Designed miniproteins, single chains, continued (5). Designs and how they scored, part 43

Each design is a single chain, and the fold is of that chain. pLDDT is the mean over its residues in the fold that is shown.

## One batch from the design tools (miniprotein)

Design m17472
Fold by ESMFold2-Fast:
Structure m17472 (fold): chain A 89 residues (1-89)
Amino acid sequence: VETRVVPAEAVESGPYTVIRVEVTKDSDSVAELHILGEAGGGFMNSVVERETPTKQVLVQALDVETSALVKERGIDEIVKEVVVTLTPV
C-alpha cells in the first residue's frame, strides 16, 4: 500500500462539495481517495470519472454536513489534506 499527497481541486455543487484528483497509477493498482482530519468523517462515495491504464480521475462528493465543515475551514485548507492510497491488485 502506497499513500501519496496529491494536488486536489474542490468545487461547490449546491449543498455538496466535490473533491477531484488525478492520479498516475499502474494498471494493476486500485486508487482510493481519502481526506485527512475532521473533514474525512462524512464521505459519500468516491467514483472513477475517467480511467486509463496509467491514470485515474477520482471524484468524491461530501455529504451536506461534511460540506458545511469544509466551507467553515476553507476549501483551500481541506484540499491540502487530500491523499490517495494505491493498493496493488
Scores: mean pLDDT 67

Design m17473
Fold by ESMFold2-Fast:
Structure m17473 (fold): chain A 71 residues (1-71)
Amino acid sequence: GKALTEEQKEKLIELVEELDLSEEEKKRLIDAIRNSKNADELENQLVRLYLEGVPVDAINKIGRKLRELLK
């Protein structure tokens, strides 16, 4: 998969900080972003977080931003 740059990760983290989520949900999303080496790993972690109860709107916003950053 495409490797995630530190700049791409920081832009995704900035988006997460602006979302209407609990601090625990934000931490889980930020940890997933920081620990993902590539887009495929991050997408797999986003699916897992969705199944664990993170709001679908937040997951979709992050996924859209990820796809835009990879263009």
Scores: mean pLDDT 87

Design m17474
Fold by ESMFold2-Fast:
Structure m17474 (fold): chain A 84 residues (1-84)
Amino acid sequence: SMELERRLRELREWAEERMAAAEPEMEKLREAGDVEGARRITLRLLREALERLREIAEELGDEELLRQVEEAEERLRAAEEELA
């Protein structure tokens, strides 16, 4: 649907702006050798984006998108556990 496409574009733009804002701090961490710290920032931002994507899927009743979100959430959880 056109509404799904528009909301996904808005979410992508939102996520890109947040990643861009976080990039200087991530670069500082990588330069200091704190690759795991930089990765934690990336995982936090991905979690925030997935939460918004879930809201879009639930609002529009898109079961296929919800399944994709649940799979992505599981992968994110595994990545976060590797850094714990």
Scores: mean pLDDT 87

Design m17475
Fold by ESMFold2-Fast:
Structure m17475 (fold): chain A 82 residues (1-82)
Amino acid sequence: MELLYQSAINLANETLELGKKVPEIKDKAISAANDLKDYAGRLLRLEEEGDGTVEEVGRISSLFRSALGNSLRLINEGKELL
């Protein structure tokens, strides 16, 4: 889990740095990076506490997967605009 969390933070930071170079995606990159960091942190906390309900873990996992997809999409779009 710590490795997954670190990978998510690294992806969020890469998205944010690309947004600084590509003005067209800058605001979307900031939003996507913040969402990815938030949901990654929430998932890590739920696993560490062990008290998360299956429903809550499923909900946050779904949001995390969506945030991952959004960050990857923005990185691809930004690279095409470079």
Scores: mean pLDDT 81

Design m17476
Fold by ESMFold2-Fast:
Structure m17476 (fold): chain A 67 residues (1-67)
Amino acid sequence: VVEPVNSEEMQKLSEEEKEELLERIKKRYEEMVFPEGATISEIQKKLNEEREEVLKEVMEEVKKRKA
């Protein structure tokens, strides 16, 4: 079960880790393909879902590095 992460997790990240997070989000967004005629709300919903997944991945990696 995947729980959504909230923006409070970002406060735990260092500046370097925040930059890594933003870079991964940008890369993920650039790789996303939206169907022709997708609405702004559909795009934003999907972008928010991808952002939360990337944040979770980065937080898990940070936790693993500190172990």
Scores: mean pLDDT 69

Design m17477
Fold by ESMFold2-Fast:
Structure m17477 (fold): chain A 72 residues (1-72)
Amino acid sequence: SLEEAKEQVRELLTPEVAEKVVAQIDRNADLPPSEALRIAREDVTGELVAQGKVQAAAETASVLAKLRKEVE
């Protein structure tokens, strides 16, 4: 579920990145869980890359891709 995905995000990512992901999920809570996670991945990883945080972006992308597969 989307609630389980938010819990796993908070466990697997740093607090700063986790809160950005959770906020994006909550903004798109009206969409299917897979779609909400896709948008969160694109938006948060794009922001991290723009900040030069390439490793954090890669880790975030990997975690969200795995969670998206689990909710499909």
Scores: mean pLDDT 83

Design m17478
Fold by ESMFold2-Fast:
Structure m17478 (fold): chain A 75 residues (1-75)
Amino acid sequence: TNRQQALQLTHQGGVLRLQGRYDDAVGLYQQAISLDPDFSTSWFGLSDALRNLGRYDQSDQYRQRGYDLAGVSPG
């Protein structure tokens, strides 16, 4: 249930990000993470949206969290 809701919110965030609506996308990704904090895709989406907003330090922190959850090293 939480994973399914997080997936839907992450997809909606992705759509908003593609539309350049980065602040709105951040909100949806944060809601997805609140429902399922282990879903790495939401952390990567949040990181990408924050980078587009010039919030580089937060973007880097959340991207690292995504890598940790996905079991991959930063490249």
Scores: mean pLDDT 85

Design m17479
Fold by ESMFold2-Fast:
Structure m17479 (fold): chain A 88 residues (1-88)
Amino acid sequence: ASGVRPLDEETRRLLKEIEEILEEAVKKGELSPSEAASIFTAIALLAIAGEYEAAAELLEELAKKMSPELAERLLEVAERLRELGEEA
């Protein structure tokens, strides 16, 4: 089977969640569209490379700059990324 692996599925779900959080941040004026795109690209590249802990650290740093509501959602995704790094 092509592209159907547990890590690929979970990674894809987490990247979608991150994209949704970043779009909400842009909508609220907490990030510019270019900042959101740059951050998403960096996180996606790290996740694809299997560097889930580094991706989680980027989300944790981003959460420090965000409203508490969006920060909590980013920290939840960061914890799940760290868990994936341990499972891989």
Scores: mean pLDDT 78

Design m17480
Fold by ESMFold2-Fast:
Structure m17480 (fold): chain A 110 residues (1-110)
Amino acid sequence: SSAEEGRQAVEDALALAEEAKKLAEKGTKESVQEAILKIVSGQILAMVASQLGLEEEAARVLAEIEEVGSYVYRQLAKLLSGEEKKKALEQAEEEEKAAEEYRKKAEELA
């Protein structure tokens, strides 16, 4: 069913967020780059869950993914300098704002 597929997508997205956080904690260029790919994959799966009718669960998961995304981009910024560092910090702020927006959306849907 679409609800079963949506629940699987939510679980997979949460697992990707947890993996991304652990990779970002390692603080190497390679681990942080892999963490970014996990965040993007998690966002796609959460959006699929939303399309399958799990709007509240998808919003809660997107909030978690965006919080981890903010952390990942802050870890990336530590490895960078100058303009590239500024862009990474700006991306971290965008992820943090998206997390707040998804938290509010999840509360509205509850």
Scores: mean pLDDT 90

Design m17481
Fold by ESMFold2-Fast:
Structure m17481 (fold): chain A 89 residues (1-89)
Amino acid sequence: MVVIKDSTAVIEWADGQVDTITAYAGEKGVDFLAYVVRAGAAGPAGPPMTQNDSKIEEKVEGEEQRNALSAAERKAAARIVSTLEYEEE
């Protein structure tokens, strides 16, 4: 369980656009950011708030989408997760 309440994360999209997002508390928030990074790379350019996929990920099928992250997308997501964990300390 993640103890981070609200942290700011910087995400670089596939089109080279950079956006700043505030993460909400809990593991779902972190997983959502990882999914948003992936969706941004495959989808249209724009803010991640355009997508509301939190409920989709609740299904087992949603996990395959996370696992399909490319190496670059996983690295970006890992940086976000690492930043959130570091902010706690």
Scores: mean pLDDT 46

Design m17482
Fold by ESMFold2-Fast:
Structure m17482 (fold): chain A 89 residues (1-89)
Amino acid sequence: EELEKRLEELRREQFDRDVVAGVAYLFSAVVKTYIKNNKLTEEQKKKLEEIISRYEKLADDARAGKITVEQAVEELKKLSKEFNEIVKK
């Protein structure tokens, strides 16, 4: 029954990584939709495309276990702040 507990631990860890990756992909999709539906300068588009790439890489790295869930959450918060700064004015 130790094996059952270990399998549950591994599933919880993978689930947490998959959830964070899903959130990162969702935010990437939100940024893509924002670009499509708003008039933006070329500089704004370039910065937002960079944010999209960073969200997608964050999702891939989190899912692959290359970064911790905590590191991924911090990066999500950072990217959200950067997005808000770009779209304000």
Scores: mean pLDDT 81

Design m17483
Fold by ESMFold2-Fast:
Formats: sequence, C-alpha cells, structure tokens
Structure m17483 (fold): chain A 96 residues (1-96)
Amino acid sequence: MELEERMRRVAREQADRLGRELERLTGDREAAERAARAALEEALRGIREGSVTLAATGFYDGAVTVLAEAGLYSPESSEVVRRQAEELRRALEEVL
C-alpha cells in the first residue's frame, strides 16, 4: 500500500469514529455525518499538502464549523472532536 493511500485510509477510519461518537453524543445523525465529512475533507487536504499538522487541525476545524452551524457546538462535542483529531495526528505520524 502506498504511503498516501495508507494515510487516507487512516483519515477515513478516524472520520468514521468521529461520526459515530458525535451521533451518540448529540443524537443527530445527519449533523454528525456532515461534521465527519467536513473533518475528512480537510484532513485529506492536509495529507495532499504533506502536513500532518494541517491534516489534524483541518479535521478539528472542519468538524467544529459544521457543529457550530448546526447549533451542536458545546464543551462536550468540542472535546470529542479535539480527542479524535489528536488520535488522527498520532496515527498519521506512526505511518510516516
């Protein structure tokens, strides 16, 4: 498996986990799926630019923006996103 494809797989798996945890926390599956999708799109941009930092911060910013627009931004939802973004950063560093 090529390095970039492995990193993209890691990002997709992390976005899936984020979506499930946000749905469980908020009870809003549509908003959780949109937040996870935004997180994934920004993480993939960071990966294409060759930056684990941009991938992790993009993942966080993408998810938080969608949650804020949906009225679901809270200390609890923000902490879930932060923890998932940190896990993504560690996982990406391990495949580099």
Scores: mean pLDDT 88

Design m17484
Fold by ESMFold2-Fast:
Structure m17484 (fold): chain A 73 residues (1-73)
Amino acid sequence: MELSVEQQIILAEASATVLRMAAYVMNDEEALREVEEVEGLIRRARAETDPARARALVDEAFRRLRELSRRLL
């Protein structure tokens, strides 16, 4: 079932927080920068008034979070 954009943003924020903590613990500066880029995408999605563009930003954020999760966890 498809989540709302707002629900997807909330889940992306939670996932980014967990991965940011993992990057700090591992002292992985590259991973930390990648998490910061994802946090930027999430902030853009929250500010975006066009639902299709907000959706695309959230989808890109989740794609990057999955890649980071495989590397850090």
Scores: mean pLDDT 83

Design m17485
Fold by ESMFold2-Fast:
Structure m17485 (fold): chain A 70 residues (1-70)
Amino acid sequence: MLQELKEQALKRHKEEKKASSLAAVTEDGRTVAVSVYDRPVWDPGPTPTIVTTLVFSPRGELLERSKEVV
């Protein structure tokens, strides 16, 4: 169940983003957060990385969307 929710969150983000990016999934016990990095991991340059984080409820509803430059 939990793994299925993570897979669905990643799938929805890939469909919305329409881009191949490195993704990380974090869970705080109540929500599932999917963070996508808009930069290839194999590119060590000083270029800022854009991180998009989508937060889903346990029911799979999109609750929050944030974008940060790191």
Scores: mean pLDDT 58

Design m17486
Fold by ESMFold2-Fast:
Structure m17486 (fold): chain A 89 residues (1-89)
Amino acid sequence: MEEAERQALEEKIATLVTLALTTAHLRRMATDPNATEEQRAALEALLARAEAALDPAEVERQRALAAAARSAEELVAALRAVVAEFLAE
């Protein structure tokens, strides 16, 4: 019983980590001094696509990427801080 709920929670956490990594990457691109309005529209499309990424295979792929990324630990810590602040009101 609890195992199924644990797996669902792990999937949600993996999705949040994926969104955090994607958002950080998009922000890095957005700070490019040559970023145009067209590029901003493309970034919004990429963010929407990332939010729609609920495919289990893609989640596993993103987990592997997150584990390999050195800066992922800081991004995950920052995301956890934001989530904790949001949950605390």
Scores: mean pLDDT 58

Design m17487
Fold by ESMFold2-Fast:
Structure m17487 (fold): chain A 60 residues (1-60)
Amino acid sequence: MEEKKREALIERLQNLLKYVPDELKPKVQETIERLKAGAPLDEVIKEMIKILKEAQKLIN
């Protein structure tokens, strides 16, 4: 069910907040709020991939 997938994705993003650089935290928080507001899962997944890619560049 999409609701369970949405809840799991929110949990994963909340966990990700602990590990992302401070400059990316606002983007992650915005993505969580969009998920809570009912944004399409596919769009949010694409946004998560972009955030993770940027985090990898910053952490090196």
Scores: mean pLDDT 76

Design m17488
Fold by ESMFold2-Fast:
Structure m17488 (fold): chain A 65 residues (1-65)
Amino acid sequence: DDATLARLEAQADRAKAEGDVMGLASIEVGAATLLVASKNAGDEETAARYQALLDRIRAAIEELE
């Protein structure tokens, strides 16, 4: 669901702005769960979008550390 992806992206952007590494880690778990669910459903397009979100979250954690 595009709305779910947009919400997670907004939450990740907020956590990054706040320096909230623990918040980013929590969002990472959620995004990873939805990535696995998308792969299991055979939805490669949605899986690619969640992979991109995971890459952004991991980059944000690295910047804050």
Scores: mean pLDDT 82

Design m17489
Fold by ESMFold2-Fast:
Structure m17489 (fold): chain A 70 residues (1-70)
Amino acid sequence: DELAQRRQDFLELTAKSPEEAEALLEAQVAEMAAMGVSQDEVALARQQAKALHEQVLKLIQQQKEEEERR
């Protein structure tokens, strides 16, 4: 399904480049707010994006720590 595929593509991008994924999400959320989308919807989307971003950062941090340990 398209939605499932897009979600997976986004997760892959976030894992590969969390900085770019974060910037993209923040830009989209800001644009939605500027376009007059409900603040409640924008807040929910931002909360979900932030939770996802933090999870990926934790995984990357764990990988980095293991790499440093040898």
Scores: mean pLDDT 67

Design m17490
Fold by ESMFold2-Fast:
Structure m17490 (fold): chain A 90 residues (1-90)
Amino acid sequence: SLLEESERLLKRAEELLKDPTQIPVAVLTMAVIKTVLERNLPKLTPEQAERARELLSRVDKLMDEANKKIKEHEDEIVADLRQRLAERLA
């Protein structure tokens, strides 16, 4: 189900946040979850919509945590992204 898949992806994003180099992937994962939940919200039952809003609240909290970690590990994240971009352009 949409809610079960969103919960699994959120748990994966939480695990990705433990590695500074994976924070951009975690942020992208959370952005996808947010978009999918927001787009499907009008199609959900009231009970499902309540759970979806709970998941959206968790996404917002994890995004705030990700932004703090980005600030703390900015040099490591920027260095990793620059290396990945260089490899892709080579």
Scores: mean pLDDT 83

Design m17491
Fold by ESMFold2-Fast:
Structure m17491 (fold): chain A 67 residues (1-67)
Amino acid sequence: IELKVGDVFTVSGLLGRLLGKEFGIKEGDTVTIVEVTEETVTLQASDGRTFTIKKESLKALIEEGGL
């Protein structure tokens, strides 16, 4: 899967559980990719908060978890 700035995803249950504890992101929220590096991806929630995830982790969640 190719990840690029401007991509929008609906947060899956797995991603929501992972991010909910630290960032208050929940299942059903939408997030937008605002930055992509070789190792990380920065996502922005609809409320403007940003958070960084390892690129491989996000790819795995998209392929297996339906992000």
Scores: mean pLDDT 72

Design m17492
Fold by ESMFold2-Fast:
Formats: C-alpha cells, sequence, structure tokens
Structure m17492 (fold): chain A 71 residues (1-71)
C-alpha cells in the first residue's frame, strides 16, 4: 500500500540519520500508486537516500525523489 511504502521510506531515512520532508512524502504517495512491486520500491528508496547523501542534506526533499527517478 502507499502507507507501507511511505513507512519503509521513513524507516530507511531514520536509519541513515535523515528525515523525510512533507513534499517528498507526498511525492512518494503518488509514486506508490504507479510502482507496486516491493523490490522496485525498495530500490527506489535506496536511490533517494543516496541522492540526499550526495547533496549533503539531512532532510530528503522532493528534488531527491525526482533525481532518483532519473537513475
Amino acid sequence: SPEEFLRAARTAALGNGMTLSEEAEEKLRELAKEIKDEEEQHRLIGLIVLEAKRAGEKEIKAEHVEEALKR
């Protein structure tokens, strides 16, 4: 479900010392309707965390989600 995907994203962010912005959360809820495969969802979460780390940010923003989708 969208909420399960979002919970997984929040858990991954927390595990990496990060928070998830409200804009990124909303973007992920939209994506959860399109990306229903759990493996693909987990892969996307990993890419999002990597983009935030590359930017040196402690908050995952919508821009990091957008960049992850280009990978």
Scores: mean pLDDT 83

Design m17493
Fold by ESMFold2-Fast:
Structure m17493 (fold): chain A 83 residues (1-83)
Amino acid sequence: PSDEEIKRAVAILALSVALVTSRKQGLNDVAEEVSRALDALEQGNYDEAIEEAKKASEIARQNGDTDGAKLLERARKLIEEVK
């Protein structure tokens, strides 16, 4: 696989982990934004995926989920690198 393919796959994994953990923690607003980021990324809409991941990271941080926020920020940066 290409470097871009690997980065995209890692971003999808990071978003997927954030989705599962936010749902388990009851952070429904974070889960909703992460779902939108995943949908946008699947559709090739990288700009929307970046914005939704950034929004999810900000909401996670406001709710005290520092680990989730860091994971979402990493996913956002990976998506920016493959855009």
Scores: mean pLDDT 86

Design m17494
Fold by ESMFold2-Fast:
Structure m17494 (fold): chain A 62 residues (1-62)
Amino acid sequence: SAAEEALFEAVVRQALAAGMSPEQARGAGRGYVLLVFGLGLSAEQAEAAIERETGVRLDVAV
């Protein structure tokens, strides 16, 4: 959906800004969208999960 695509793009931009490679950033984007839209997690919960997996804290204003 447009909302899922917009969230994916926002997470990828933030992950790249945080120093992730393009491949890692796309992985974080897909994971974040799955956590929020697939599992119904909050942005805070999704950010915590990504930080636990990657060691990088995202600051996605969604």
Scores: mean pLDDT 81

Design m17495
Fold by ESMFold2-Fast:
Structure m17495 (fold): chain A 63 residues (1-63)
Amino acid sequence: KFEELAEKYGVPKEKVEAIKKLNISDEVGEGLLRATKDLPLEEVKDIVEKIKNNEPVFLDPPR
């Protein structure tokens, strides 16, 4: 489901793997994928690191 959503949005595997490192639920991972699908890989990695450290992160709502 998560990987299928990534293919549907044209998200590269590298972004999917970065999000998976958070060890979060599929629903939360899908939401994060939708919010970050238009962001470059480096920015997604920064967001993942901030979430891991419990730092505040601004994410655009999914369309």
Scores: mean pLDDT 70

Design m17496
Fold by ESMFold2-Fast:
Structure m17496 (fold): chain A 89 residues (1-89)
Amino acid sequence: MSPEEIERQNVLREVGAKLIGVAAEVSAFLAERLTDEDRERELKSLKETKEILEEELKKETNPKVKEALKEAIEKVEKAIEILEKKLKE
């Protein structure tokens, strides 16, 4: 790829990770308004997303994308904790 294409791909991966992080924060924020069935579905989705992000982090070489992936993983983990606590209450 050209240097410009490599930079575009890096930006797209960074933005993608950040968007996943925002989605996880929204899931955590809405957790109290969800039914237990919706919480279970969301929890399953978040756990699958975490596994994907962790595998991408292992393969990533760009430091900005690595940081965005780490931040997204932290936000997803926080959302998982909130949803798990609500399901156990």
Scores: mean pLDDT 85

Design m17497
Fold by ESMFold2-Fast:
Structure m17497 (fold): chain A 63 residues (1-63)
Amino acid sequence: SLEEKLNEIVELAKKGEYEKAAELYLELSRQGHGREAREFLEKNLSKEEIEKIEKAGVRLLTE
């Protein structure tokens, strides 16, 4: 379940779906998996892709 969600975040980010990737990341973070999710993303995505997810997440939180 967790691994499947983490792989979905990576696939969404590689497709440019950063808002959907951020939504799933925030869900995992709220469930207490934020640190593990961050480490997984750092291993599987570029710094630029991670920054785009973070920017989308900030927009979702400040909306």
Scores: mean pLDDT 81

Design m17498
Fold by ESMFold2-Fast:
Structure m17498 (fold): chain A 84 residues (1-84)
Amino acid sequence: MEVLRKYLSEESFERLLEAIEALKKGDVAKAEDIKAEALVEGDEILAKAIEYARALIEGHEYAVEELKKLLPEELVKALEELLA
């Protein structure tokens, strides 16, 4: 939680939680829309965090390993804890 707020604003953190909730409900389209908006706004950290959460929830092992290379290690650990 504390690490996530270091990398994400309050608004971006709430959007991340909304995307994760959508993914857990199987609403992939909503999560992808939030990610697309983040990319348009230049919030690359939020976009990558949503992509990582999706990879973890859907069990995409290859995407998980590739995204770990693109994100800070402490952020990866915080996302894994949030999704546990």
Scores: mean pLDDT 82

Design m17499
Fold by ESMFold2-Fast:
Structure m17499 (fold): chain A 61 residues (1-61)
Amino acid sequence: SPLEEVKARIDEVIAELKRLYDEYQAAVAAGDTQKATELARKIHEKSDELLALVDEASRLA
């Protein structure tokens, strides 16, 4: 169903965000400012995607 497809995508994006956050923390700990900045941008983009998917799921429920 469309709702199940959106929920599956939400789970994927959450898993991606967890991985990106772990990589971000590692980059910060290593003092890798360039990598930390790139990862922060990706986290922001994925967070926006998650909010859009949650909104879509709410409309389908």
Scores: mean pLDDT 89

Design m17500
Fold by ESMFold2-Fast:
Structure m17500 (fold): chain A 79 residues (1-79)
Amino acid sequence: MALEELEALAEEAAALGDDELAAQTREAARYIAENPSVSEREALVAVGAARLAVLKAQGASDAELEAAREELLARIEAA
C-alpha cells in the first residue's frame, strides 16, 4: 500500500541523515492517512517523489533513477 511505502521511504531518509526529507515524507503519509479521499494514483505520485528523492540522496545513477521512474509510471497507469 502506498502509505506503507511512504513510511518505509521516510525511515530510509532518516537512516541517510536527511531529516528534512524524512519529515516531508512522513507529512505526505500523514496527509494520505487523514484524507481517505486521496486517490491511489495521487498516493503513488507521492511515493514516486519520495522514492526518487531517497535514491538521489543514496547516490543512485541516472540509469537507476530512470528505471525507478518507469516503474512508478507503470504503477500509476495500472492504478
Scores: mean pLDDT 80

Design m17501
Fold by ESMFold2-Fast:
Structure m17501 (fold): chain A 72 residues (1-72)
Amino acid sequence: SASAVALANPVAARLAELLEAGLSEEEAREIVRKEVAEELKKRYPKASDEVIDRAAEAQVEYALELLEEERE
């Protein structure tokens, strides 16, 4: 089910979907990181892969922290 965090953050929404589907946290993080990196590369095609990868990793970490704050 969608949390308030997932509604405000699409990266958190995608992580929550994969976790609810039964994937491990490590698997969900890796999948979402790659998806975010691909989306960023489409939006910023002239950005370096290093910058894109770091930005994707930061977005996934932030989203995961938000989801963990909502967990009982």
Scores: mean pLDDT 79

Design m17502
Fold by ESMFold2-Fast:
Structure m17502 (fold): chain A 75 residues (1-75)
Amino acid sequence: SRRLVLLTVKSPTPEYAAKTATLVGRTEGRGELLAGAITERNGVVIGTGGFLVEPGDRAEAVLEIEGGPPVVTRA
């Protein structure tokens, strides 16, 4: 059966950078991205992605901020 995975990725960037942030989600194998959200708290941009993945597959969330390097988390 498929497994629901929630990934949270945080960028320690100033709060103004949150205005140009995007969250990109991807999975390996036969998984799928269900939903994503971006918020900002205390100068940290927070991206949360929900993924439906097959057993043994990996999920990856990438937080991209304009002019900065991407921040990646995996499960």
Scores: mean pLDDT 66

Design m17503
Fold by ESMFold2-Fast:
Structure m17503 (fold): chain A 62 residues (1-62)
Amino acid sequence: SLERGAALAASNTPGVTAEQARAGAEVALKTGDLEAGGRYLAELAGVSERVGRGAAAMAALL
């Protein structure tokens, strides 16, 4: 639980990197670069899954 709490704190960084990935995905999809867009979206999906699971665990502790 403590280790997962620390991992949540690290993964719950609403970092510039995640927001840049979203912006990159939108630009890539708009310009028709579907391969790059798909890659950015896959990275965002991975981050969302990890943050979502961690947030649910923290909510259960509160």
Scores: mean pLDDT 56

Design m17504
Fold by ESMFold2-Fast:
Structure m17504 (fold): chain A 87 residues (1-87)
Amino acid sequence: SELEKRKRRLRRELELFYEEVSYAIDNNQQQFERIAEELGLDVAELKKLTKEEQKRRILSAFYEKKLAEVDDPELQEEIRRLYEELK
């Protein structure tokens, strides 16, 4: 019950982040750069890449951060599954 609620909250968080990044890369470059900086990415290096590669690196960094924040193996597996689904 509680684990299923945590999985649903995690799924929603990851889906909302995917939508935010997808919108920002095409419509708000300043927001996109801020997201990258908050994830510890080098914005100047990131800008040398294609938009698709920029998006991939930001999404990868976010999922890596989420994996590091959870200690439950079942929640970690859910994060990996959602990353593959939302690619």
Scores: mean pLDDT 81

Design m17505
Fold by ESMFold2-Fast:
Structure m17505 (fold): chain A 81 residues (1-81)
Amino acid sequence: SAFEEIRKGLIAEIEKLPSIPEEDKKKLIEFLDAFAELAEKYGVDLEQAKTMLISIVRYKAKKLGLPEEDVEKLIAAIENS
């Protein structure tokens, strides 16, 4: 599904980024698993789901103190899915 493609792309980018601590990578992946399942179950619109994910990623990245370059890479993974 399109949600599974977004999930896979974003997880791949998360795993590549050394700026994200391993414990936080695990939590982000668990969150993305739940998000994809719920979005598919409730028939969330793809563009709405992308917009929601971008907002959540920006919020979590700010809390983790990620470099702007790494935040941009995560957002690009969502937009290009």
Scores: mean pLDDT 82

Design m17506
Fold by ESMFold2-Fast:
Structure m17506 (fold): chain A 80 residues (1-80)
Amino acid sequence: KLEELLKNMTPEEQEKLKEMIEAAKKVIENPREGALELGLKEAERLGLPASVAQEEIDASTDEDIQEGIERLKESLKKLE
């Protein structure tokens, strides 16, 4: 399913999709570390200081992080 999606995408779209999947896998493997890494990239995209991403992760409970992981797992499962 993922392989079929990649075949119908431009090289730029394929690269972005692969980056997104790798980021999601990182969050699943190391929840807080992966979530911080994603938050840092999002803060950079929005022109916000890196501290905003750190504050968001520090304010997040383990339950919030785990809920995010379950959503990512469901999204990745749909690609298989």
Scores: mean pLDDT 71

Design m17507
Fold by ESMFold2-Fast:
Structure m17507 (fold): chain A 106 residues (1-106)
Amino acid sequence: REEVERLVREAAELFQEAIRAAAEDVARAEELFREAAELALEAMRLGTDAEARGIAALFGTLAVLATEVNPAVAPTAIELLEELGRAVPAGAADMAEAAARVRAIL
């Protein structure tokens, strides 16, 4: 539980940094998104199905916000959302919905 909480915190911090970077440096934002996705995946695998759904919903929300800041990040956001959805069935619906929202912003 403490390990899941730590991973979620680290993933959220990286994602917030990615959103800040998205306006000025798309390549840096994409690097930070991939790092955040790896930590989110580890947290979802270690957690319960309920925790995995919560993490998926949070990651999806942040991906949508990043796309609103800079639509150029959308392809990477969609790729990561779809990868996480395939890897963690409990979060798949939330990831698919977030990917659809990212596509709707474009």
Scores: mean pLDDT 82

